Designed miniproteins, single chains, continued (5). Designs and how they scored, part 75

Each design is a single chain, and the fold is of that chain. pLDDT is the mean over its residues in the fold that is shown.

## One batch from the design tools (miniprotein)

Design m18598
Fold by ESMFold2-Fast:
Structure m18598 (fold): chain A 95 residues (1-95)
Amino acid sequence: MDKLVRLGPTLREIVRATGEERETLTLGEIGAAIGEYILDNKLLIVNEEDPSKSLVDLSGTPLSKLADGKKTVTGEEFREYMAKAVEDGEIIEVE
């Protein structure tokens, strides 16, 4: 059984913007909701020459709070900020 994690206020705001009303999700469901938020808000800046260097525009979104106020991040940088948000108690694991 995948562990449910309780969303902190910033992640809850993002998840609710995608139409999800639950306050506890699996890490996979959180990742899917963030991906949907990025696509729905057209935040992905595609690098056509090297898609792995594509950027996410966080400016003016709640996601910027999780990325230490940065306006743009790579997918790898964003994953590092999400890992830190879990450690800093933004996501609370429910057993």
Scores: mean pLDDT 73

Design m18599
Fold by ESMFold2-Fast:
Structure m18599 (fold): chain A 63 residues (1-63)
Amino acid sequence: MKLLLLVYAPTPEAAEAAARMFIERSGLNPEVLLTTLTPEEARKLAKEIEKKTGAKVYLVGAA
């Protein structure tokens, strides 16, 4: 099963920082998708990816 980290933040730089912190703290090796989506759009995208790919999606938001 593939692992995906989906990050949403107001800037690409904030998204990258959040992804790095998640990976360092979790010890996981996920595929990373950085976005500037809203929380609602990010949740919708996460569900679509899980349905279409069977991957487990971790959703992380940054301020």
Scores: mean pLDDT 81

Design m18600
Fold by ESMFold2-Fast:
Structure m18600 (fold): chain A 90 residues (1-90)
Amino acid sequence: PKVTVNDAFITEINKPGATRDQVLAAAEEFARSASDSDFNANLRYVVNSPAFNDAEKKQFEQVQHGKSGSEAKNEFIQTIAAIRGKPAKV
């Protein structure tokens, strides 16, 4: 038995009409659920979502290049959590 990162996940993340909150939630769930191998193989589809800007995409690329396996997943999860946890009000 394998935990599958499903085509539905990639499709939802890559939808032009997906809200930023939906994409961020799906990206975090993907990172938490995926094996290290599935994370590395599919990370590109997640980070290429139109909900992420160029700076965020670069940050995600650095995660993958600087670390691999569990460390890369943890760093990505922390990055998404920080983006999601930022105060919406100032």
Scores: mean pLDDT 67

Design m18601
Fold by ESMFold2-Fast:
Structure m18601 (fold): chain A 84 residues (1-84)
Amino acid sequence: SAEVEAQKAAVQAAIAAAKERLAKEKDPVVRQALQLRIDAAQQGLKLQEILQEVGEEALPEIEEENKRFLEETREQAEKLYQAL
């Protein structure tokens, strides 16, 4: 859907911004936290691609579950980042 594509684009943009910040960051603890955030977001996108490839009959259920997973992943990454 258009909303799913917009969400994917937003996650990709966030990954790019985090990578840009990582390149300029000198604190090793902050660098590690940023890398974990990038890794988590990339895994979420990869999972979404896999789920979209399977089960025509289950697609609406898979889309809903994937949307929840991406939102939860983003929230957890933000919490981890703010804990620094």
Scores: mean pLDDT 74

Design m18602
Fold by ESMFold2-Fast:
Structure m18602 (fold): chain A 120 residues (1-120)
Amino acid sequence: KKEELINKAKEYFKKAEETVQKIVDLARETAKEHPELAEEILGHADRLRQHVEEAKKAMDEGNASEAAVHTAAAIGHGRRLAELVRKADPEKGKEIEKLVDEFEKNMNKAIDYLVEAQKL
């Protein structure tokens, strides 16, 4: 049923948003501890959040291709955050890497369910 697929898309998107919040929290902690990296870290965190919000808007509009574009951009900023944080705090950087992988997996499932719903 189309409604069930849309609900699954929303569930996986919610899981993706939860990983983004954890990434942003770890990035903000690192920025406080390392002021010399704060501007670049917070800049990538803001762009990550902006692309996730645009992906959400695209999902709500049924635009799977636009959601995928913003998801890819968000992943790029997330990976850059992991690299920057890892230089200052290797354990936090590794945690962000795992959270970005979880974000990618959950976003791909959310978009796949949206695409399947559109075939009905």
Scores: mean pLDDT 90

Design m18603
Fold by ESMFold2-Fast:
Structure m18603 (fold): chain A 59 residues (1-59)
Amino acid sequence: MLEEATDRLSERTGLPREPALVIVRRMVAGGAPLSAVDTVATALKDRSSVVIDGREVAL
């Protein structure tokens, strides 16, 4: 499940697997279900970067 969500986020956003995994882990840690990955992917679609754990990741 976690790996499948990571692969889906990576596929939909173009992010490498490693930063996609960090985003998915943060979603779960914040109480979001893995099914929310599609919503998160859509929210990231029009962004040039995202900040994850204090590090900027290019999209």
Scores: mean pLDDT 70

Design m18604
Fold by ESMFold2-Fast:
Structure m18604 (fold): chain A 90 residues (1-90)
Amino acid sequence: MEKEQRRVKLEIEAEVALAHMKIAILKIEGTLSEEKREEIEEEAAEKVRKILEEAEKKGISLSEEELKELLKATDLPKVKEVLKEYLKKL
């Protein structure tokens, strides 16, 4: 179970990191729009939700501390909403 929980956490961290990098690249290029930011956030939130749903179906749950760490590491409002939903279920 611990190995599976760590994998799920890393998968979520990877999706969040990818979204942050995409935003950073667009900002450097001067092409970051509100619409593009929202698209990246929506894609990241959807992927995070899917990871958590698949984990839940397999009986894998992240701890309260792990969910809080993910919340602290994320500046994406839509991803934070998904993580808060799962934190509330604990």
Scores: mean pLDDT 83

Design m18605
Fold by ESMFold2-Fast:
Structure m18605 (fold): chain A 87 residues (1-87)
Amino acid sequence: MSLEEKLEEIKELLEKLMEEAKKNNWSDDQILTLMKIAVQETLNDPEYKDVPVEKLVEVVEEVAKKFNVPESYLNEVIEFARKLYEK
């Protein structure tokens, strides 16, 4: 699988999770927790181990903007993702 295909799969997964969360009227705090879990599970998947952090961050930003996630929460998810790449 190419890097482009991996990024598209991650984007589709995140968008599907966000659509379900919004449909079920999840709070912003619940959505923040969901996004952190989704990022962690993606990085724990051997198929996505080669995805650069900056590319993952770009996808997370695109999805967060589409679903009107507060900037403070987006920044917290980005910091969480970067910390996961450090180890």
Scores: mean pLDDT 79

Design m18606
Fold by ESMFold2-Fast:
Structure m18606 (fold): chain A 74 residues (1-74)
Amino acid sequence: SAEDEAILAEFEAEVRRIVEESLRNGESLDALEKRVLQAFLDTAERHRMSDELRRRAGAIAGRLLAEAVARMRA
């Protein structure tokens, strides 16, 4: 739905913001993963996300974390 797409877009933007802030501050990968997990849990609870929407949000978070790990190792 349009509402689900908006929730996912907002979540992706928030995770990207968290990644950029963590990289700028020299935070550990463990700290970054905890911040992203907290953002996921908060978003899932606030929007009462379905299992399907949680799966899609999890895939977005996983992809962005993988990109962040590559940047940290460069």
Scores: mean pLDDT 89

Design m18607
Fold by ESMFold2-Fast:
Structure m18607 (fold): chain A 80 residues (1-80)
Amino acid sequence: VPPGLTPEERAVLAVFEEELAKNPEVRKIVEESPANPTAEELGKLIALLDAIIPRLPPEYAARFRALKEALEKKKEEVEK
């Protein structure tokens, strides 16, 4: 964990690390951060966010819900 993270940021990272440990394919997508992700890769990222959002503080949950909505829209665009 990088030095200087707040306790809230550390809690968010811990939730992410737990969910990424359950699915190594999603960890690979996050680490590679592809500029043009496939619909399948976007679906895996959306599923990760669905698992994480209920476990986050409300402020972070709102931010990640907005990110999930953006990824869902991008997935619809890529599927065409």
Scores: mean pLDDT 75

Design m18608
Fold by ESMFold2-Fast:
Structure m18608 (fold): chain A 119 residues (1-119)
Amino acid sequence: AEARRLAAEAIEAALRALEHLEKAIAAARAGDSEAAVRHAELAREAVERAKRAAVAAAELAGDAELAEAARAAGDAALEHLEKAIAAARAGDFEAAVAHLEKAREAVTALLGVAATVYA
């Protein structure tokens, strides 16, 4: 019950992160630094929430390997988001898009971990 509740929270947060990542990528491709940074920061908040919930859900399910997978995916997403925000602020939109796409891949992996616990 509690593991499924946390997995559902992680899924919702990961989907919210993906929504903001798509908006950040679109803004970066348009050369809109302010919008790219804003959406990337909102994605970062959603990833932090998704990571915490997914790790907790996997730990409650008794799956240490799945908990480590959630932690690794969340950390990778956060690292690429930090680099994307820095690149967007510097006006390096090509680097910003590349890091946002890597963050999207990591969030998709985190979503997969959360979905596995929820099933």
Scores: mean pLDDT 92

Design m18609
Fold by ESMFold2-Fast:
Structure m18609 (fold): chain A 77 residues (1-77)
Amino acid sequence: KKAEEAREKVDRLYEAGRTAAAVGDVFGLEAAARAISELGQEALKDPELSEVGEYAMEKAEEVARLGAETAARLAAR
């Protein structure tokens, strides 16, 4: 229900981040990481959504790492 909707939102943002990484869109990756992190922080305030919040924070970290890797590859050439 509420947790499923929040998780679906995180999954959509994560997929947007992966798409941004595939096309070298560093700003899109930063936007996705920020959006997932904000959603995760809000979810962690709600006991019903704490598991989704933890999942979101993990996905935000992964997208941020992809952003750093993408920026490094672009800077190398």
Scores: mean pLDDT 82

Design m18610
Fold by ESMFold2-Fast:
Structure m18610 (fold): chain A 99 residues (1-99)
Amino acid sequence: ELEKLEEELRRLVKELEEAIREGAPEEKIEEIVERIEELARRIAELTGSETEEELERGIRIFREQVRLDILREELKKKGVPEEEIEEELRKLQEEARKE
């Protein structure tokens, strides 16, 4: 049971990475993210290894990482050099950590 959920989670993560790289619509990316969150909650319930607070924090960190990945793709679309994109993402990531 747990192994099936972990396998599905790995597939969805790969699907998410591909969707972001391909510039899929925001709605499609959000659908994949929601499915990942649902599986993460179910895995946490089965394992009993995380508190509700730890799970919610993990989900927030995951959503922020997805936002950074989407922004990377948008910057590429605007013709921003890869080096500048990486610097901008580092700044945003540092800013998110300070909050």
Scores: mean pLDDT 77

Design m18611
Fold by ESMFold2-Fast:
Structure m18611 (fold): chain A 90 residues (1-90)
Amino acid sequence: SSMEKEEFGKQVKEEMLKKAEEVIKKMLDLGGGEIGAYNEAKEEVKRLTEEKIKEYPEYAEYIQKAGEEVLEELDKKAKEAGERAKAELS
């Protein structure tokens, strides 16, 4: 049903957010910059989106939406980090 597919999409979004957080933490723990960490997390989310669609093609629409929403959140954080860095240099 559409509700089951929507619920699956929400679970995939939560998984992607957790994986993004793990990548960000790992990059920052290694002495990486915040913007670089968000960019690496975006690449992981893109990879997970493609892999999940291949594994569950019947849920492709919901998986794609989940991936896009996570990428938008990471883009917003990267932009905010960039603006903070510029402000500190000014």
Scores: mean pLDDT 84

Design m18612
Fold by ESMFold2-Fast:
Structure m18612 (fold): chain A 89 residues (1-89)
Amino acid sequence: PTPPPPREEFEKMLEEKLKEDLKKAKSLAEKVLIEASARALLEGDLSPEKFRKYAEELIKKIKDEKERKEAEEALKKAVKDIEELLKRK
């Protein structure tokens, strides 16, 4: 059996975290994060940079200032979590 590449390992960790977030998702901000991760998966690139870009594209389309602000804060937190996972090794 061939071991999965480092990217597939990262993908599995992200998917597990997203499943937890899906159960707790009640705000537009969390829906944006889930959608951004789905877009990253479809592109086959789960890097923190790609995830951030997709989320930012979705966030900038939000017309409600409160919801946009909440989504920006949620994205900032999610990116930090992903970067911490990558740093641990």
Scores: mean pLDDT 68

Design m18613
Fold by ESMFold2-Fast:
Structure m18613 (fold): chain A 72 residues (1-72)
Amino acid sequence: AEVEEGLAFIERLRKRVDEWEAKGLISPEEAARIRADLDAVETALRNGDPSAPIKAVAVAIRIVGLEEEGRL
């Protein structure tokens, strides 16, 4: 189901964020911001909030920004 797929996506991103922080590729502040954004997406998905896909795209844009800066 869509919610289960979204939660699996969030869990995979949480693990990647943990790895990026452990490797020093992102700062603790950047890791905390991404984790907060992921928490917001998870809450929206669990509550059936129609903004959940938009929030997920915002997280993806942040990660792409870090890749474009050559940090990931």
Scores: mean pLDDT 80

Design m18614
Fold by ESMFold2-Fast:
Structure m18614 (fold): chain A 91 residues (1-91)
Amino acid sequence: SAELEELKARLLRVLDRIQALIPDQAATAAAFRDRVLAARSVAELRAVVDELTAYITELEKKNPKDRALILAGAELGLLEMHLHVVEKVLA
């Protein structure tokens, strides 16, 4: 659907922003990008966002003063807010 493709485009833009902030995680970003492209539903995209958020959160716990990780977490938080709105509107 057009809504699914727009959400995928938004996720890919956020992944590009995260990769720019933490370029040493390029391989992990590429793996998440492949999962976004393969997703066939909003629920599958939600699973990708939740797993990516958990991954960045664990990195931030180990490096609590890393500015790039803190900013990456904020980017994911904004994306989760957008996904939450879409999930409620489409339910």
Scores: mean pLDDT 81

Design m18615
Fold by ESMFold2-Fast:
Structure m18615 (fold): chain A 71 residues (1-71)
Amino acid sequence: SDKEAEIKKYEEERKKVLGETLRKMGALNDAYVAAAEADPAKAQTLRDEMAKVYQEGKKKIEELENKAKEL
């Protein structure tokens, strides 16, 4: 049915958003660990970027989950 195809599309998009968010978070965390002792200002900027990436990813995932539930 068309509903099953659309649900699958939202599930695939959710997996992509989750994977991309985790990849970005991992890269920022690696940079944060490297900067933490040598450059506290850079470490703080990286922490702020991690918080932003996490919140953006969470919002997008919640929007996709809500769209799937409405089907």
Scores: mean pLDDT 85

Design m18616
Fold by ESMFold2-Fast:
Structure m18616 (fold): chain A 77 residues (1-77)
Amino acid sequence: SMKEELQQMVERAEELLEEAKRLNAPQSLLDYIEEVLARAKELLAQENPDRREVIEVGAALGLAEMAVSVWKKEKEK
C-alpha cells in the first residue's frame, strides 16, 4: 500500500540522516535529507496521500541516497 511505501521511505530517510551525520556530511546535504524526511512524514500523516507526490518523494530520497554514497566514497582512504 502507499502507506507502507511511505513508512519505508520515512525509515530509509531516518537511517540515511543518521549515516550522513556519522560521516560528518556537509550541512546542505543534512538539510536536504531533513526536507525529504519531513515531506515523507507529512504525506504519511495524510488520510489519502497523492500517489504522484509519493513517487516524487521517493525520487528525492533516491537522489539523497546517491549524494550520501558519493560523499562516503570521497571520505574513504
Scores: mean pLDDT 87

Design m18617
Fold by ESMFold2-Fast:
Structure m18617 (fold): chain A 80 residues (1-80)
Amino acid sequence: EIDFSNYTIEELKEMFDIILEKMRTLIEYAKKRGQEELAKKIEEVINKAREEFSQATTADEIYEILKKTVEELKKIVDEL
């Protein structure tokens, strides 16, 4: 598992921005399937996570945001 204690808050935010960017491929997948509502739901989840990351001040807060975002995306993907 990734040890977050060795990273600065700025570094963690950069790492998670990369993860969120890769998760945007799910938006493209949903669009290719003609699922515009699903694509919008995925985009909203990612945008909310990005805003929360901007306000996060601890590694634990960033981790909780990531965990919740992954759980929300899993629920959305179940509609595919």
Scores: mean pLDDT 74

Design m18618
Fold by ESMFold2-Fast:
Structure m18618 (fold): chain A 83 residues (1-83)
Amino acid sequence: MEPIEMDGVPADASLEELWKRLEELYEKELPQLNEKEKKMVYIALEERKKAAEKKESTSAFDAEINAMNDEELKEKYEKLKKE
């Protein structure tokens, strides 16, 4: 069985490589994103920064963020914005 590949970057890639990859995607996509999507991106980036401090995998945070509704996204965005 073949593993799911994400454009040649493994899910457990170094935090530096994964960060660089996400920044490239966000720089390209950010101007086209609506307000909700921009909040999701902001939350993902902040969660990645916190996880990097603990050297933990960040893939779980992306899944959780994608599952959040508008109310949850707004609450989490406001909490991170205050930090």
Scores: mean pLDDT 56

Design m18619
Fold by ESMFold2-Fast:
Parts: structure tokens; sequence; C-alpha cells
Structure m18619 (fold): chain A 74 residues (1-74)
């Protein structure tokens, strides 16, 4: 089950990165929900898996930023 959760997490990670890059907030939010469903099955000491979770969790914010702001404001 944990091995299957890790494979699912990698798929979510890839899709979350693309959703964020495209400014697709709705898809990014759905991917976070999927990531949160499997997060309890991901070992806390698995640094790579935790990094994938962190990227997925950040995807809606990144997507929203791109959707709402076409030019970065510093």
Amino acid sequence: EEEEALKELKKIYDQAVQAARNGDVETAEELVKKAEEIAPKIPKDNVDAQAYLDVARGAPLAARYLKENTVPVA
C-alpha cells in the first residue's frame, strides 16, 4: 500500500507542477486533495516523498499567482 501511495504521489507531483505552470488553480486544488488523501500513508522520514507533498501543496498558490498576476510585482 505504501509503495502504491508513493507511485500515486509521483503522478500527483507531475500533474501539480504542470497545473501550477499553467495557472490552473482548480486542477491544482484537486491534486492537493488527492495528495492529502495519501499523505498519512507516506513515511515522514522519506525526504523525497515529503518534497513531492510540499510541491503539490504549494501548487494552488503558484497557479493562483500566475492566473491573477501576469507580471511579477516586487
Scores: mean pLDDT 76

Design m18620
Fold by ESMFold2-Fast:
Structure m18620 (fold): chain A 64 residues (1-64)
Amino acid sequence: SGAEKAEEVNRLGAGGAAYLASGDRAGAQRLADRIEALTGVRVSIDSVEAFAAGVREAVRALGG
């Protein structure tokens, strides 16, 4: 369902934020790529703020 996909995207978003906070850009990029595969929305890893904005857009794309 859309709600289950939104929960998955939020879970991936939390993991990506944790990777960025630890300096693991490769880990963050893998999760960003998974969000894009699920939603069609490309998520930037250039900053924590840009990543968070991309995750919110991906969740919105699933809910209308």
Scores: mean pLDDT 86

Design m18621
Fold by ESMFold2-Fast:
Structure m18621 (fold): chain A 77 residues (1-77)
Amino acid sequence: SSMKAQVEETHEQIEKMRKEIDKLVEEYTRLLGEAERSKDPEVKNKLLEEAKQVSQRIEELHAERLEMQNYLQKLKG
């Protein structure tokens, strides 16, 4: 593949990760809000556990996006 194609693919991947992070942040906020409003302790605990998993995925994607951005800078020189 040409270097130009690799730069374009990397840009697209970074942008997809950004959009995925945005969606996960919205889901995280929704889960926390639902947990706060829940009167059932089992439902509340499940929602908080799901929120924790979403939070961990956000952190992982931030790390992956940073690595991809660093890779892109190396490709551009």
Scores: mean pLDDT 87

Design m18622
Fold by ESMFold2-Fast:
Structure m18622 (fold): chain A 69 residues (1-69)
Amino acid sequence: MEAERYLKEIRRAIEEGSPVEEIHRLALEARRAGVSAEQLRELAKYAEELGRPDHAEVLRNQARLVEEE
């Protein structure tokens, strides 16, 4: 529920080309809400498909941190 909300917000921010800092903040909140590394990697792939490599890199880094916990 909360996790799904953050996933939707991140997706929208990617689509709108929001600043990388906003993506980072949303990803951190998503992690705290229980989003999995796999879900963050799926969003990173989506960001790459939309031509936003900086957004994808932030999301991939956040996914790695989830797996290290």
Scores: mean pLDDT 83

Design m18623
Fold by ESMFold2-Fast:
Structure m18623 (fold): chain A 109 residues (1-109)
Amino acid sequence: SAETLIQNAIAQLEEAIEHIKKAIEHYEKTGKVDEKAILEAEIHIGIAQINIALVERFYPEKQKIAELLRKAIDHIEKAIKAVKNGDIKSAKEHLKEAEKLLEEARKLL
């Protein structure tokens, strides 16, 4: 169902956010980028993108939710870029925006 695809996309993006939070904590403690945590986040983003693409293709009535999830992905990717550049403040702000977008998407289910 559309609901199952959307719920799976949200869960995958929440996992991506948790991996980036671990990368942020690692950077704050060591000054080093946690490449493994970043790669794990990218894998979860990829799975979410597949679920969102299926929603966009087969469930046009869920387009607004798909757009919110795409915006969440953009913020998560900006958080990854920020961590890689040592901009921890920007990374945290982008993750917070991603979490708000995921909550908005969940409310529209």
Scores: mean pLDDT 93

Design m18624
Fold by ESMFold2-Fast:
Structure m18624 (fold): chain A 94 residues (1-94)
Amino acid sequence: MEEIRELGKKVVEATRAGDWKAAEEADKELMKKIGEAIKGGAPKEKLLEMVDIAGETAKEVATILADRAGDPKLKEEALELLDKRTEELKAKIA
């Protein structure tokens, strides 16, 4: 779990710095570790926590990008879509 949280932080920090390559690399590692946990039969509770961390990371990235674009409607729409996606993924794990 700590590795997943640290990868999420790296994605957000790289996005905030405008380092898109570093953000992409950290996001790919985050998704890879979540995929490995799924394939390895990680406990449901751990998978739900990983999905929540990934969802929070995506919402922070969307907030940074929407704020830079100066588009509050885009921010609202992106956050709503990401919340819905997170709940759908959690329902599939449950």
Scores: mean pLDDT 82

Design m18625
Fold by ESMFold2-Fast:
Structure m18625 (fold): chain A 61 residues (1-61)
Amino acid sequence: MSAVERVEALWNEVAPTLSEEARERLEREIVRTINEHADASADELEAKVREVIERILAEER
């Protein structure tokens, strides 16, 4: 699926820059976001995943 491929690309970009704890949190939050927005378009889902990534990056910084 296009949405899954987009999320995987974002994960591969961000995950190596995070601590193990932050990576586990990001994975859990991405799974939650996908489940909560199952009926959303690929663009909407990508936007929500980006918001989660930005929050976790801010917490690590």
Scores: mean pLDDT 77

Design m18626
Fold by ESMFold2-Fast:
Structure m18626 (fold): chain A 65 residues (1-65)
Amino acid sequence: NLAAAIARASELLAAGASGEEAARVLVEIVDPRAEILDVREEGGHLVVEVRASNGERLTYEIPIA
């Protein structure tokens, strides 16, 4: 599931979607109640920081190919 969500978000970036759109799609798939705290490009990937639905702070990385 998470791997599939990352793959979907990466495909959207490759198709010209914004980092914000890709991050939103990823979060909607893996944790629709999470809050996106930050979205940035770093080291060839999109870094998405979230407050998860369980209250934990998590970071997702989406490859920019």
Scores: mean pLDDT 82

Design m18627
Fold by ESMFold2-Fast:
Structure m18627 (fold): chain A 100 residues (1-100)
Amino acid sequence: MLHLPADLRARVEAAGSDVAALRAVLDEVAASTPNPTLGELLQLIMLQYALEHGLVSGAQLAALYADLARRFGLSEERVRRALEQLGFPESVIRRALERL
Protein backbone atom coordinates (compact mmCIF):
# COMPACT_ATOMS: atom_id res chain seq x y z
CA MET A 1 0.00 0.00 0.00
CA LEU A 2 1.31 3.44 -0.94
CA HIS A 3 1.80 5.89 1.93
CA LEU A 4 0.26 9.29 1.15
CA PRO A 5 0.64 12.33 3.43
CA ALA A 6 -2.56 12.68 5.49
CA ASP A 7 -3.64 15.89 3.72
CA LEU A 8 -3.25 14.40 0.22
CA ARG A 9 -5.01 11.19 1.30
CA ALA A 10 -7.97 13.19 2.69
CA ARG A 11 -8.25 15.15 -0.58
CA VAL A 12 -8.15 12.00 -2.76
CA GLU A 13 -10.76 10.31 -0.54
CA ALA A 14 -12.98 13.44 -0.58
CA ALA A 15 -12.92 13.36 -4.41
CA GLY A 16 -13.96 9.69 -4.26
CA SER A 17 -15.46 8.47 -7.53
CA ASP A 18 -15.73 12.03 -8.93
CA VAL A 19 -13.10 11.96 -11.69
CA ALA A 20 -13.32 15.75 -12.28
CA ALA A 21 -12.75 16.46 -8.57
CA LEU A 22 -9.82 14.00 -8.49
CA ARG A 23 -8.35 15.65 -11.60
CA ALA A 24 -8.63 19.09 -9.91
CA VAL A 25 -6.74 17.77 -6.84
CA LEU A 26 -3.99 16.30 -9.07
CA ASP A 27 -3.65 19.58 -11.01
CA GLU A 28 -3.47 21.63 -7.78
CA VAL A 29 -0.77 19.34 -6.33
CA ALA A 30 1.27 19.64 -9.55
CA ALA A 31 0.84 23.45 -9.62
CA SER A 32 1.96 23.78 -5.98
CA THR A 33 5.05 21.54 -6.48
CA PRO A 34 8.13 23.53 -7.61
CA ASN A 35 9.85 20.45 -9.11
CA PRO A 36 7.91 19.24 -12.21
CA THR A 37 9.25 15.66 -11.93
CA LEU A 38 8.20 15.46 -8.27
CA GLY A 39 4.79 16.87 -9.24
CA GLU A 40 4.38 14.11 -11.86
CA LEU A 41 5.40 11.42 -9.35
CA LEU A 42 2.97 12.76 -6.72
CA GLN A 43 0.12 12.67 -9.27
CA LEU A 44 1.01 9.06 -10.18
CA ILE A 45 1.20 8.04 -6.47
CA MET A 46 -2.22 9.63 -5.82
CA LEU A 47 -3.74 7.82 -8.82
CA GLN A 48 -2.27 4.49 -7.62
CA TYR A 49 -3.73 5.14 -4.14
CA ALA A 50 -7.18 5.84 -5.65
CA LEU A 51 -7.01 2.60 -7.68
CA GLU A 52 -5.84 0.47 -4.71
CA HIS A 53 -8.69 1.79 -2.52
CA GLY A 54 -11.36 1.34 -5.21
CA LEU A 55 -12.06 5.07 -5.50
CA VAL A 56 -11.67 5.02 -9.30
CA SER A 57 -12.06 2.25 -11.87
CA GLY A 58 -9.11 1.01 -13.93
CA ALA A 59 -10.75 2.56 -17.00
CA GLN A 60 -11.03 5.97 -15.28
CA LEU A 61 -7.42 5.69 -14.10
CA ALA A 62 -6.21 4.83 -17.63
CA ALA A 63 -8.04 7.88 -19.02
CA LEU A 64 -6.58 10.21 -16.35
CA TYR A 65 -3.08 8.81 -16.86
CA ALA A 66 -3.25 9.06 -20.67
CA ASP A 67 -4.22 12.75 -20.33
CA LEU A 68 -1.35 13.35 -17.86
CA ALA A 69 1.15 11.60 -20.18
CA ARG A 70 0.06 13.72 -23.15
CA ARG A 71 0.23 16.98 -21.11
CA PHE A 72 3.76 16.21 -19.86
CA GLY A 73 5.02 14.75 -23.15
CA LEU A 74 6.05 11.50 -21.47
CA SER A 75 7.72 8.84 -23.60
CA GLU A 76 6.33 5.28 -23.59
CA GLU A 77 9.49 4.03 -21.82
CA ARG A 78 9.23 6.71 -19.10
CA VAL A 79 5.51 6.00 -18.58
CA ARG A 80 6.10 2.22 -18.28
CA ARG A 81 9.03 2.67 -15.86
CA ALA A 82 7.12 5.11 -13.62
CA LEU A 83 4.02 2.89 -13.45
CA GLU A 84 6.11 -0.24 -12.76
CA GLN A 85 8.02 1.54 -9.95
CA LEU A 86 4.69 2.62 -8.40
CA GLY A 87 3.36 -0.98 -8.53
CA PHE A 88 0.59 -0.48 -11.10
CA PRO A 89 -0.84 -3.71 -12.58
CA GLU A 90 0.33 -4.67 -16.10
CA SER A 91 -3.29 -4.32 -17.36
CA VAL A 92 -3.30 -0.63 -16.31
CA ILE A 93 0.19 -0.02 -17.76
CA ARG A 94 -0.80 -1.58 -21.11
CA ARG A 95 -4.04 0.46 -21.28
CA ALA A 96 -2.22 3.73 -20.48
CA LEU A 97 0.38 3.07 -23.20
CA GLU A 98 -2.34 2.17 -25.75
CA ARG A 99 -3.95 5.60 -25.18
CA LEU A 100 -0.74 7.53 -26.00
Scores: mean pLDDT 67

Design m18628
Fold by ESMFold2-Fast:
Structure m18628 (fold): chain A 91 residues (1-91)
Amino acid sequence: MDEEKLRLAEELLRALEEGAPRSEIEELVRRLGRLAGLPEEVVERLAGLSDEEKRELALAVRAAVLHKREDEEPEKAREAIEEARRLELER
C-alpha cells in the first residue's frame, strides 16, 4: 500500500515538473486520493487544485510514507547512527 502511495506521489511530482497535460496530472491526483481512502467528493476537489497545491500534496504524501518507514525500520536508523559514531571516534 505505502509503496504505491510513494510511487504515485513521485509520479505526480515528475508530471508536474515535466509539465504533463492537466488531465494526466488530475488522474494521478485522483489515483493518489483513492489509494489514501478519501471520498470521491474530496478526490475531485483535490484534482481541481492548482499545480503548486498538487505539488505540496505530493510532497506531503511522500514525506508521510518516508517518516512511517523510519518508524517501522528503527534498526536501520540505529545502524546509521552507529556508523556516524564510529566515524567520529576515528577522527
Scores: mean pLDDT 69

Design m18629
Fold by ESMFold2-Fast:
Structure m18629 (fold): chain A 69 residues (1-69)
Amino acid sequence: MLEQIQKTVQEAGESLKKAKEYGKKGDKKEVEKKIKESVEKFLKLAELQGVSIDKDKLIQEIEEFVKSE
């Protein structure tokens, strides 16, 4: 379980980093794909921890992060 949590956290972080990099390059399609991947990873992390999270709020925060410099 802990190894799956650690791996999911790392994968979520990498997807966020890639979304931000693609955003700087102007690749909107890849940004949307990486945001979706990050959301799915964070939802999986919450499931593994037995915690429910607000999906809409999570999506908003991820989009705001990707738009930040």
Scores: mean pLDDT 77

Design m18630
Fold by ESMFold2-Fast:
Structure m18630 (fold): chain A 71 residues (1-71)
Amino acid sequence: KTVHVAGTVSTTKIEDGKVINTNEVVARRTAPESDYEAALQEVRDLAEKKAKEISEKTGADSEVHVAAVTT
């Protein structure tokens, strides 16, 4: 079976008394089920790197979410 992994970064910023939320899919991988752990880790590493870049650039809080489905 094939595993599809997606990494999303959610960014929350308070600007001028308003809450601004942004959600972006920053990484995707498709791999054999036997490579599930490796694919999951790769996507997580990419998403964490992107989240850090966003936080450093904008000063906003960033959260990483990783999801996987098998087909």
Scores: mean pLDDT 80

Design m18631
Fold by ESMFold2-Fast:
Structure m18631 (fold): chain A 88 residues (1-88)
Amino acid sequence: SDEIKKEEIDVLNKILSTIDEILKNPEKGLEILDETTKKLEEEIKDQNVRNMARALMAQLKDAVKRKDINALNELKNQLQQRIKRLQS
């Protein structure tokens, strides 16, 4: 439905903003990530969108723990492409 697509786009944009914040302050990466994870768990209504967000946040957490800037930028690119596909 269009409502579920809108929620997915909103969630993906939130995760993108979180990646940008982590890239600006990598030493606070886990703190920033935990705050976003908590907010997403509280705000997401659709179960499939929630499961998608959980998988993406787990992938992001792995990259942050490894201090893998290339993985963070690749994830950011993948999310931007996914948003474009959902908007078309």
Scores: mean pLDDT 88

Design m18632
Fold by ESMFold2-Fast:
Structure m18632 (fold): chain A 65 residues (1-65)
Amino acid sequence: MLSDELIEKAIEAAKQLIEWAKRNLAQGDERSAQMNLNGAKSLAEVLSEQDPEKAEEILKEVEEL
């Protein structure tokens, strides 16, 4: 079971990866964007057991990009 601090850090990391992906897309770097989005999805999968609501928010933001 993840500690609340680790859950918060995972959420922050996923949000950071999504922001990096947005910048990559704005620059036309689709490959780097896809790598960062895949990272955010992996973190959302880890979070789904601990905080399904936040995991769903992350996945939705990734799908909208």
Scores: mean pLDDT 81

